Designed miniproteins, single chains, continued (3). Designs and how they scored, part 77

Each design is a single chain, and the fold is of that chain. pLDDT is the mean over its residues in the fold that is shown.

## One batch from the design tools (miniprotein)

Design m10664
Fold by ESMFold2-Fast:
Structure m10664 (fold): chain A 82 residues (1-82)
Amino acid sequence: AEEDAALARMRALGLPEETLEALRRLAELYAGMGPAEQAALQRREDELMAQAREEVAKNPTREALIAATARATRAMLELAEA
């Protein structure tokens, strides 16, 4: 599955297991949502990903990528659970 492939790649990049579990939980919440809810979260995800990309562009290291991804994932999980 696309989610499984993405998680495997992120694990290979060195993302913490807690971040990988948060990504898995986020995917489960997304799958349980209707199209309108998914669209609303997708808009928020786009905004958070733009911020993460801006952070990485200023400091293009694996550490910065991991940190930005972890923060964005946590923020998305909080929004999806609300």
Scores: mean pLDDT 75

Design m10665
Fold by ESMFold2-Fast:
Structure m10665 (fold): chain A 64 residues (1-64)
Amino acid sequence: SLVDGVDAFLALVEEVMKTLSPEQQKQIEELVKELRDVLASDPDDRAALIAKLGKVSQALHDAL
């Protein structure tokens, strides 16, 4: 499911976060929080989940 895919992605993000600077970690943690907030409040909002996933993915790409 999309939710299971998001959980797997977040686990990968947490591992990558260990290699980043504290400043980069803070920025990505804020975006991860936004994604987790959508998962907690409305996990059926596919558009919101995809948008927040895109932001986390872009920030992670920019940090690498």
Scores: mean pLDDT 82

Design m10666
Fold by ESMFold2-Fast:
Structure m10666 (fold): chain A 103 residues (1-103)
Amino acid sequence: SDLKEVQDKAMGVLDEIVKRGLELFRDDRDVQRELQDIYADSVLEIRKAETIDQIVDIVEKTVRRMIKLARERRPDRYDEFAEFAERRLREFKKFAEELQKRS
């Protein structure tokens, strides 16, 4: 189903963002744990989502939370993380929009 395809894509995109964060902030275990916690919470919400629009909203909120965490805790590497996360978010939103147009 289109919903399941978007759920799988959303979780994949967020996983890539978390992995990039873990790599950039490998010297900060607390930031790594907080990124993983944000990701775990988002996976639970995505799995319970009933519409593509709900999934898009969850992904946007999750990405904003991750970027805010990086900006506040690791301003030294924030720009690289934010650029990566924002690019992945744009790609995901385009994927979801194109899939909705076919449905």
Scores: mean pLDDT 89

Design m10667
Fold by ESMFold2-Fast:
Structure m10667 (fold): chain A 65 residues (1-65)
Amino acid sequence: SDIDKDYTLGLARIAASVFGLKDVEFKDDTIIAYVPKSSPGAKEGAELIKKAAENAGLKFEVKEV
């Protein structure tokens, strides 16, 4: 649903800010997390976003920056 997608987008952006991801991008049915490879916090944030994406029926992808 649109509400679940909007909630997931908001959660992903908050997690990116809190856990030090470089960016989060939504493309169609996919959430893409841009993760600095040297940041443990960014990895934890990416896992949180992954779970939220899966719960919303979205695909998840990680890209190192």
Scores: mean pLDDT 77

Design m10668
Fold by ESMFold2-Fast:
Structure m10668 (fold): chain A 65 residues (1-65)
Amino acid sequence: SVEVEAARRAEEEGDAGGALAAAHEAMKNGDIKSAREAAEYALRAAERSGDAGAARLTQQLIDKV
């Protein structure tokens, strides 16, 4: 999906927030599979950057999907 592609690109740039935003858009569209995949990219970006805040927000989203 376009949201998964956006999240993957954001993860490549180290942008956990951008990947998380893409996951939220997939959720709004009812695309739970794409939301989960996008959230996984967001979690990887947050973990690699050491951004504990982004990791917590991403984990909260994963727990919802």
Scores: mean pLDDT 83

Design m10669
Fold by ESMFold2-Fast:
Structure m10669 (fold): chain A 99 residues (1-99)
Amino acid sequence: MEEERKKLEELKKELEKLNVKKEELEKISKFVVEEFKPAAEYYYKKDYEKGKEELKKAEEKIKEYLENEIKDEKEKEVLKLMYEKAKYLLETAAKKALA
C-alpha cells in the first residue's frame, strides 16, 4: 500500500479503539477538514507561503478548540489524531506538488 493509505488505515484502527460515537467523529472530522481547507487551497495553487500561514492559523484554532471546547478526553484524542494525520498528509502533498 502507498504510505498515505497506510497512515489512514492506522488512523481508522486508532479511532475504532477509542469507541467514540459516530456523530462526534463526524463533527470532529468536519471541523478539521474545514480548518485545513484554506491551507490546502493555497498549496494546490503552489502558494507555499500563504499555505504555511493558513496552516499556522488552523493549528492555533485547533489548539484553542482542544483546550476550551472539548471536555471529553477520548474526543480530545480523536481530534489530536485527525489533526496530526491531516497535517502530515497536507504537508506531504505540498512537498510533492513543489518538487
Scores: mean pLDDT 72

Design m10670
Fold by ESMFold2-Fast:
Structure m10670 (fold): chain A 103 residues (1-103)
Amino acid sequence: MPSLAEQVEALFAQNGRRRSIEDLTDEELEAIIRAAHRQIDKNGDGVISREEFRALARSSSLKPPSDEEIEAGLRMWDLDGDGVISFDEFLRQMLLGLKGREA
């Protein structure tokens, strides 16, 4: 299953940039994360809905996740408990995963 980090790396390849994540400025990294969020956010409302997250999960060539697995994933990303993933929540999780911020 391609991780979000692998999808960000694929976006680097598509944009002709093959630099390491640590070689990026915070502004460049935010722009790439914003572009990734926009690709998942199909309706352009600035949040990732459960349906958009489900669609992303089901795009895997491996066994599609169950509804319970999708809801568990949403709970990990939905830091304020509103049932959607905001850009700020997505950015925080991507920065934690990609920059290895001490948590």
Scores: mean pLDDT 60

Design m10671
Fold by ESMFold2-Fast:
Structure m10671 (fold): chain A 95 residues (1-95)
Amino acid sequence: MLKEDEELAKEGEELAEEVQKKTREMIKFVETGTDEQGIEKARETLKFSQEASDKIEEAAKKSKDKELRRRLILEGASSGVSAIAASSIITSLKK
């Protein structure tokens, strides 16, 4: 196994896990917090998820292993969905 592919796999996994963590925290504050707290967490989630999606997509392009590339594509897509959700929440809470 190439060391470079192992590093890309770890980067993608860590970024995807952090996106999921931020998304869960955003949902919690939207449900239980103030509109201002929900917007703040959604802005943090949007920015991180967009940056993570882009980085994971670039990692997928650099991957030499086809199975790893497919996994990274799915992780990047999932992060992109989180960014879309966060953007929608910001728009909806801004009255």
Scores: mean pLDDT 86

Design m10672
Fold by ESMFold2-Fast:
Structure m10672 (fold): chain A 73 residues (1-73)
Amino acid sequence: PSEEELEAIREELLEELSSIPGVKVKSLKVSALPDGSIGVDLELESENIASVIGVILRINSESKYRIIVRFKE
């Protein structure tokens, strides 16, 4: 993925996750992985993790690239 594609995914994830009530995104890092996938390092506070996972799965299904999400404490 290009830097512009990584930035677009970062912005979409931030917008969608921030729209969920009770979710506070502390850190969101998006990077290209050596296998051509996109890596997302996500640190957030959420009272409903299922809604967060739902957003991630939807964005992954719409992406040209495989997205691998790693949650931080």
Scores: mean pLDDT 79

Design m10673
Fold by ESMFold2-Fast:
Structure m10673 (fold): chain A 81 residues (1-81)
Amino acid sequence: SKLVEIAEKLLEEAKKIYEELKKETDPKKKEELLLELEIILGLTRIILGVAKIIKEKEEDIKKIEEILKEIDEIVAEAKSL
């Protein structure tokens, strides 16, 4: 679905922010990158929640659950930095 495609693009953007966060040494910039990461992942979860409600295919459910799992993994790793 188009919503799942949007969520995939947002997840790729979140992964880029996470890579920058891992390299950042300035505490203020780390806080800003973490906030950006939390916002984009939060929006991605909302979009996936809507996609899950309006799903038309079983394949969409599997893809949604996979993306949600990746989001949870990124959040856990980012919080450990």
Scores: mean pLDDT 81

Design m10674
Fold by ESMFold2-Fast:
Structure m10674 (fold): chain A 97 residues (1-97)
Amino acid sequence: SMHDITLQLIALSLRAIGINYDMEKFGVNDKILKEVLDIAKEVLELLKQDPKNPLFPSLYKLLKENYEIAKKQKPDNPLLKEIQKQLDEIEKLLESV
């Protein structure tokens, strides 16, 4: 339902905020990058189900901020390319709605 998706997006937003804090405090590693990738994949699947939900633009912005921090600290990590691919798909769907 719309309410179930909204609650999932709130939970994912809180996770994304926590990841931002952890990257700034403890640095970037493969575990945290896999968590960013998993969140981005889940956001993309939820966006396909409820493309007009008003929380998606804000959550996309949070994930993009996490990506930029990760890219500055670990620019050569191959997970960044996978994260960028998910973010590009999210942006494309947001622009089409």
Scores: mean pLDDT 88

Design m10675
Fold by ESMFold2-Fast:
Structure m10675 (fold): chain A 60 residues (1-60)
Amino acid sequence: SSALANQALAEGGLGGQAAAQGDAEKGREYGTRGVELGRQANSGGAVAAGERAIQDAEEA
């Protein structure tokens, strides 16, 4: 809802895309940023998206 929550979701999405393309380093970087921003925004959905991106990156 806030700009911070929207940025957190975007970072998590970028992390997921990077992980899907086999870029584990970028997947972890974007995912971690998404989690941090999501927590600041109190957005559970953004935190979950970032955590999923980190997990997918570690499995890539």
Scores: mean pLDDT 82

Design m10676
Fold by ESMFold2-Fast:
Structure m10676 (fold): chain A 84 residues (1-84)
Amino acid sequence: MPSLTVEELIEMLKAILDYLKSNPDKTSLTREELKEFLVERFNLSPELAEYVARLLMEEAKRITGEDELTIESLEKIIELLEKL
């Protein structure tokens, strides 16, 4: 199984949240953009990045109904993970 600790995942999600908050022209990430971000910024393997991106996009869609990772969905995902 691709492995990430919950703590490592929370740190990555907070970095993505900071990126979106600092870029007014970029309000969301698609699954492909998220995968590329994970590979380029966090040096995840393409396989692990695809797996993580898919899980995050599924959760984002459940929260907002959108096929994009938004600031709102990202904040909600971080809150859920911090309760674990």
Scores: mean pLDDT 79

Design m10677
Fold by ESMFold2-Fast:
Structure m10677 (fold): chain A 62 residues (1-62)
Amino acid sequence: SAAEEAARRALVEALRREAGAVAPPTVADWIAGEAERTAQERGVEAARALVPAYLAMARSLA
């Protein structure tokens, strides 16, 4: 739905910004891409639940 697409885009952009605060842009973009893939395959709430793991990945790759 349009609402789910908007939620996915908002989640991905928020995660890219948060990851970008702790890691280089290339890592932040990669993490955002992984979250977008998860959201498309498993739904936005599944990707949202993984945000702490994505941010931990960003910190470890910084």
Scores: mean pLDDT 86

Design m10678
Fold by ESMFold2-Fast:
Structure m10678 (fold): chain A 64 residues (1-64)
Amino acid sequence: MPSEEEVREMLTQHVKDLKERYGDSEEGKKKIKEIMKSVARLIARQAGLDEEKILKMVEEILEE
């Protein structure tokens, strides 16, 4: 089971990968946010972590 630190690293890597692929368009930015929300919820549920906390991590990473 991944730790919260491992989850943050995974989410950060996914955001970087998605920004590289989609970051140059408004459609890409919207798609990245929707994908990351879905990924965050899935990871939180599978890892038994607080979904709200993981979603806040995603928002923080997206603001970088």
Scores: mean pLDDT 76

Design m10679
Fold by ESMFold2-Fast:
Structure m10679 (fold): chain A 69 residues (1-69)
Amino acid sequence: SKKDQILKQLQDNVRQATSVQQVQQYMDDAVKNLVDQSGLKPDEARKLVTQAASDAIDADHGLRLVQAD
C-alpha cells in the first residue's frame, strides 16, 4: 500500500530529525506525496501525517519512560 509506505517513511524521517523545522519539512513532503500518489484530499492527508508524526514521537518518548520505570 502506497499510503502505508509514505507514512512509514515519514515516521522513520521524523525519528531521525534533528530540528523542529526538519520535522515540519518531512510532514509537508508526506502530505504532498499522499495527495499526489494516493489520491487523498489535502485535509485527510494532513490529519494522517499529523497523527503518524505524533505517534512516532510519542512512541519513542513513551518507550523510554516505560524502560525507566
Scores: mean pLDDT 75

Design m10680
Fold by ESMFold2-Fast:
Structure m10680 (fold): chain A 77 residues (1-77)
Amino acid sequence: KKEELAKELAETVKELTLEELKKHPEEANSIIPGFNEEKAEELAEERGELVYKQALKLPLEKVEKLLEKAKEEKAKL
């Protein structure tokens, strides 16, 4: 089911984004003035929502491929 995979992809991307921002707060601060954990969560949620909407417009095969890659990146954390 494409919607379920798109949702899983969005959640995975959200988690990856949060981990990246927490790992490199100085870099995040250069982009987001006054960066803190709350702003990181907001940015990750916004990115996840965008990914979900974009994934719904993609073929199922492409969503599956993107999810596989996202899970591989998450496994490296």
Scores: mean pLDDT 74

Design m10681
Fold by ESMFold2-Fast:
Structure m10681 (fold): chain A 98 residues (1-98)
Amino acid sequence: MKKEILEKLVKENQIFLKNWKPELEDLIQQLEKTPEFQKEVEEAIQRLKEDPEQVLQQNIKDGNELVLAIRNNDAAAVEKLTKKILADQKAAEVLLQM
């Protein structure tokens, strides 16, 4: 059922963000305050309603790409991927509270 996929997405993202907290903490705090982030969350909610399994698979790929971006000091890719991963997590948390 959709709930199990949403719970898995939240759990896997929480573990990932905890492991990369020193590198991402300041960026996460800055991104969450932006109007652009709220729009990304709204778009992620719609994607999760349409195809939660596809969103989970893409989120896993985004996480792997983010690790590579961090290792390569690609600041633009780190910001873009972190924003997307956070938006996906926040969207899943919102849907779990429905």
Scores: mean pLDDT 82

Design m10682
Fold by ESMFold2-Fast:
Structure m10682 (fold): chain A 107 residues (1-107)
Amino acid sequence: MSLQELVERLRQLIDQAIDTLMEMIRQTTDKDKILRLIGMILRLIGMQIDLETRELSLQELLEMARELLAIVQEARDLTTDPALQARLDALAAELQALIAELEAQLK
């Protein structure tokens, strides 16, 4: 994959993560879970701004992808909905594949 394709793929995964976390907020009345999910969404918005406003290195993209994976894995623990769990598991798998491609490009 080209650097531009890696950036676009990471952007798409961030967009999907935000949509999934927003759905989790709509489905819960637990204020502590809502606050954690809001914190995660704000971090993801920061990543979107960086992708749109900065020319990121492969190392910076790798670090961002790893942070996104950690957020997705933490969000997985905040839901008991099997459909949301499946969406988060799919995002984690795609992020693991992207991380492997980024690591290969750095060699």
Scores: mean pLDDT 89

Design m10683
Fold by ESMFold2-Fast:
Structure m10683 (fold): chain A 57 residues (1-57)
Amino acid sequence: SVREIQERLQESGVELDELTDTLGTKEVKAFQRFYGLTVDGIAGPETEFMLRYVQAT
């Protein structure tokens, strides 16, 4: 789930304001940086694909 991804980011030393069912701009940027995507804070197709991939694995 999104919350599990947020928890994994926190375990990796990323600061998150709170755990929710959605990713905010700060969390999206942290996710993009963690997975080596373009860091723009926009949940575009590449970011959505990676989110889905991580949740399926």
Scores: mean pLDDT 66

Design m10684
Fold by ESMFold2-Fast:
Structure m10684 (fold): chain A 81 residues (1-81)
Amino acid sequence: SARERARAAIEKGRELLAEGKKLLDNPNASKEELIRGIALVLDGIGNLLEAALIAARTGDEELAAEAEAAGAEFGLDIKPL
């Protein structure tokens, strides 16, 4: 279902954001690790936005709250468009 797909995207988004932030917060990270960290953060944001868009299209308030809460854990305001 769309809801299951969106929840999978939230989970993946959280994992990607956590991994990316860990790389970016490392003062000893190489240039290559910093570039990877940026790519992971962007991919993570994309996954959360996909979930938020599904929530908006289906009128699923609980799913919207789940996506927003996941974004907030990383200091992000997740909105479709």
Scores: mean pLDDT 85

Design m10685
Fold by ESMFold2-Fast:
Structure m10685 (fold): chain A 106 residues (1-106)
Amino acid sequence: KVKERIPELVKRLNSTDPEERLKAINEIAELIKNNQLSAEDLMALVPQLIRIIEEDPDPEVRVAAVKTLKLILENSKDPSIIAAVKEALERALTDPDPEVQEAAKE
């Protein structure tokens, strides 16, 4: 249903424009809320979101990625996805930006 969209979203997550990356993350969050992503789709997107939390220079983009990983945690039953997301959220608690730390706390 959304297979044609996943490669486009991955490309947008790698955009040089932080606004475009933020828009892609927000679109992923909406797809998660609407249960429109398969486990295979999540396996493709979770590593990209984790990379953004660890490497993205824009703290607003990192906040959006943290919030999206929390939505994945609420909606996924896959043990490998749950483990990867929990580890990433735990690392986000030590992010240099206070807003990213706050987003990771709950």
Scores: mean pLDDT 83

Design m10686
Fold by ESMFold2-Fast:
Structure m10686 (fold): chain A 78 residues (1-78)
Amino acid sequence: DIEADARNAAETVVNYVKSLVDEGKIDEAVRVTEFVLRAAGATPEEIERAKQAVRDGNFDEVYEIVYRAVRRRLEAAA
């Protein structure tokens, strides 16, 4: 189930990134977000928006970007 797999991946990434931000490790959270999105084939524009969303504490935006990127990647592999 592509939708369930993409949702689970986005939830896992956001929970980890949020935990890093909660520990004050914002630069690490940004790097993790960038790494995951590059692996998922996200565009440079998506990566920059997600990095800024992490810095702003906007985890809903991080979730949406990761979810869409992972979903596109899984659909392309099917």
Scores: mean pLDDT 87

Design m10687
Fold by ESMFold2-Fast:
Structure m10687 (fold): chain A 78 residues (1-78)
Amino acid sequence: MLAQKALEYAKKGEGRKGAEYASLAAVTGSDSPEETAKAGGAAARTGAKNGDYKSAMAGLAAAVDGGYRGGDLGLSGL
C-alpha cells in the first residue's frame, strides 16, 4: 500500500521518499483518502524538519488532494 510506505518512510526520516509514495497514493487513489491524507501530512512534517521544503510541499499537496477526493475535508469541521 502506497500510503503505508509513505508513512513508514516519514517515520524513518525519509521525507523525500515519503512524499513520493504519498503523491503516488493521491494520484492513483489506490489507498483510502484518510490513509493518503495522513501519509502526506507525515511526509510534509518530515520534509519540513529536514529543511526539504520541496518534499514538504509535495507531501502537503498529496494530503490535501487525497483527502479532498475522498471527502476527508468534510470532516475538518468535526
Scores: mean pLDDT 73

Design m10688
Fold by ESMFold2-Fast:
Structure m10688 (fold): chain A 82 residues (1-82)
Amino acid sequence: KVKEKLEEALELARKADVSTVDEALKKIGEAAKLLGKATGDEDGFQGFYDATRAQAAANPDTAPQLLLQGALILRGYYEKFS
């Protein structure tokens, strides 16, 4: 469920390791898709994921911090709807 995916994404992002970026991004995408279905805002959460992925690709050196911020934002949404 969303909480599990967000916890996995946060753990990976907190490692601040470029080697975990793709795995953290995958978990963020899974969490965003689940939140989109749960809230009825599938396009909005897909857009958030797409923007996060594009920013991470454009800025590899800051990608771990960017993904940590993205996962925390999604966790905030989850807490509002749980």
Scores: mean pLDDT 74

Design m10689
Fold by ESMFold2-Fast:
Structure m10689 (fold): chain A 81 residues (1-81)
Amino acid sequence: SPAEAIADAARAVADYARRHGMTPEQVAESLRQLADAARGSGAPETAKALEKGIEMARQSPTGDEAAEAVRKAADEIRKAS
């Protein structure tokens, strides 16, 4: 489903962020692009979960904590799928 594909993409963002030392702002921007894709594919609930993940990533003091917020958002999307 589109939601499962987006959850997998969000997990990939979290893994990439940890490996490459991405900032919270960079993590949030990557999620914003996925949220836009979710809205375009007719998955508004998935977009809302990603928007919460963006908010948490921006509030995170480190990229690792931002990556953890993204992982939690991806897990919630997969549970709802």
Scores: mean pLDDT 81

Design m10690
Fold by ESMFold2-Fast:
Structure m10690 (fold): chain A 87 residues (1-87)
Amino acid sequence: SVEDQVNELARLVEEIVRALVAEDFARAEALLGQLLASPLLSPEERARIRALYDRAVAATTPAARADALNELMVEVQRIIDRRRAEA
């Protein structure tokens, strides 16, 4: 169901954030692969998520990483809200 799929997106982004805060980049990359495989994402949304993730990984300060992670969470939440509105 769409509900199950949006719940999975929410779970995956939370786990990605936790992994990146812990600097577990291997786990974060695997979780990102699962997130990007979601049929709920448009090609543009996949590209934007990838760019935000790459910015978080490349961040050299905790503040820059936190900013990128906040934007990533906001982007995924927008996708969830849009899909719920379309259901």
Scores: mean pLDDT 87

Design m10691
Fold by ESMFold2-Fast:
Structure m10691 (fold): chain A 85 residues (1-85)
Amino acid sequence: MLEKGREIVERARKAAELLEKDPSKQDEVAEILTKMAEEAREVHPEIADLLEGAAQLVKTMSPEEAARALRAIVDGAERLLEELA
């Protein structure tokens, strides 16, 4: 469980970095998050819901706001994983 959580957080962090570096990748980042949510839904519905929410935020915000929001979500998830370890 923790290992998969760390993998998801790392992938989300890389998606945030991609959006920060290239705002034109906003749609690609949203697709990555949506795909991750579909993969997680079969195993962990709560994680899937979180990833779907993140994808929706990325689609509806400016690239700068979306990157900032995604970073905050990743930071929160990292802290939670540290507490569970």
Scores: mean pLDDT 76

Design m10692
Fold by ESMFold2-Fast:
Structure m10692 (fold): chain A 66 residues (1-66)
Amino acid sequence: PEELARASLPEGAELLSIEVEELSEDEVLVTVVARLPDGSVLLRGFLFRKEDGEWVLESETEVVIP
C-alpha cells in the first residue's frame, strides 16, 4: 500500500511524511503529506482493501492547503 501511495504523488511534489494505519486485517489507510511546487501542502488519504489476498486501492481523498 505505501508503494502505491508514493507512486501516486504528483510530479515535482516533495514527500514530507507518510503514515500507515491498519484499520482491520483487510483494510489499511495510508496518509501522505507532500509539498507541491507552488508551496501549497497536499494531504492525500488512500484506502486499500484486500481482495483475494491482494491489496487494491478502493478510494482516494485529497486536500490542498494553500
Scores: mean pLDDT 77

Design m10693
Fold by ESMFold2-Fast:
Structure m10693 (fold): chain A 64 residues (1-64)
Amino acid sequence: RDAVLQEVAAHVKKGIDAADAGNLEEARKHYERAVQLFRDAGLEEGARAIEQHGDRVIKEAEAK
């Protein structure tokens, strides 16, 4: 079972919700936590994907 994937997904969702609400600092914290969870699990490709996703979501929120 991929408990790590479920926890990462929860943090990504919270990051998206925070960015959508204009809470960019909170969004960054959730994405940083998700990246760290993947790295702690040895899933570097997943960590990299989450970093790119978070950067995009936050930049889109900043643009509006």
Scores: mean pLDDT 81

Design m10694
Fold by ESMFold2-Fast:
Structure m10694 (fold): chain A 75 residues (1-75)
Amino acid sequence: SLLEELEKAVKEKDVEKVKEILEKIGRAAQGHMSEAVREFLEKLLAETDDGEIKTLIGSLLHGMEVSDKFSLPVP
């Protein structure tokens, strides 16, 4: 599963792989991220000490919040 791959990449501090998996999660969600997935990402964000990984996870969470709030069309 993408979530298991993401957790492994975060633990390995593989920034490039984290970015790839987050892009796949974002694409699959299309702005409609489940609460369980959001909570999982928030937990990973709290557990990681890598600043770049924190930025990547935070960016996806922020993007999904904006999509949920405004129903913006994806280009």
Scores: mean pLDDT 71

Design m10695
Fold by ESMFold2-Fast:
Structure m10695 (fold): chain A 98 residues (1-98)
Amino acid sequence: SAAEAARLAELEARRREELPKLFEEAAEEYEKRGELELAELLRKAAELAKDPAKADALIEEFNKGYAEAVKLALEGKEEEALKAFEEGLRRAVEVAEK
C-alpha cells in the first residue's frame, strides 16, 4: 500500500504537470477551427492549472463537464458535446478563480 500510495501520488503530479500543456494544445486546435472563445477559456484554464492553490478546484469542475461532453460525443451529438465542453470549462474557470 505504501508503494501504491507513492505511485498514485506520482501519477497525480504528472497529470497536474501535463494538464496545462494539454489545455494549451487544445486552445491552439480550437483557435484554428475559429472557436476563439473556447480557445481563450482553455488558455485561462492552462494558467489556473499551473497554480497549486487553484488547480484542484479547476480539475474537479472540469472533469464533471468533460464527462458530460464525452457522453454527448459518444451519442453522435457533436455540436451539443462542444457546447457542454465550453460550458463546463467556463464553470471550472469561474470556480477556480474564487
Scores: mean pLDDT 78

Design m10696
Fold by ESMFold2-Fast:
Structure m10696 (fold): chain A 92 residues (1-92)
Amino acid sequence: SHPVIKVAKKLVDVANSNPSLSDSVKGAAVSILELVESNKEKIEKLSTEKYVAIVLQLIGAIEDLKSPSLSDSEKLKTLEDLLKSLKEDLSE
């Protein structure tokens, strides 16, 4: 599968493996995966530069979810902001 889809699946796995995360954070991670899966054909047509940028954003979100210094609300905002950004990038 495409690197973007692989790393989005890892985001959901990380969210689900952490019992301290709220259902809202877990739901936001699932929404990101659903967006990339539903836009698989568009993702496969992205330039290397564009999909690498998305992969790095998803990796950053994974690291934020693992961070003990970020609150649940800050983690939720990171995922919601990423979801909005991905919707805009994939609407072109």
Scores: mean pLDDT 87

Design m10697
Fold by ESMFold2-Fast:
Structure m10697 (fold): chain A 78 residues (1-78)
Amino acid sequence: SLKEEAIELLRKAIEAIKAGDVETAVSYLRKGREVARKLGLEEAAQLLDRAIFALTENKDYDTAIADVEEAIRLVEEA
């Protein structure tokens, strides 16, 4: 399902963030954001945009992980 696809992509993004692989993390977050938008989950998509910004502009990995975890929760509850 699209929900299962989004959750898998976002979990892989968290693993990449924890490994310090920002390029791979952003790739997974962009794919997860596209699936979230297809599901009509605008708040989840906005959290993923914020996570990408935190990683690429601020190098704030803790904020990025927290936002991705909240996006996963919203996808699971949808």
Scores: mean pLDDT 90

Design m10698
Fold by ESMFold2-Fast:
Structure m10698 (fold): chain A 82 residues (1-82)
Amino acid sequence: SSEQQRREEFLRLALGGLDRVADQYGLPEEVKEKVKKTLEQGVKEGLSPSEIAQKISEVTKDLPQHVRDDLSGVVYAAYQRV
């Protein structure tokens, strides 16, 4: 469906954004994998961008605020492009 295609495109774009932020800040692979799984699960469950961003914040609470803000920005930027 069109909705399913939009969710798949969102996930593709969000994962690309995650790769960029992870490279920028030198995020550990374990942290990157947690965010990736959170994105994949949120898309699968049909969560809104704000709900996905909140879950990412919950799994990255030990990261500096500016890194967490950039990760939330990945979600919203991907959403605006689909």
Scores: mean pLDDT 87

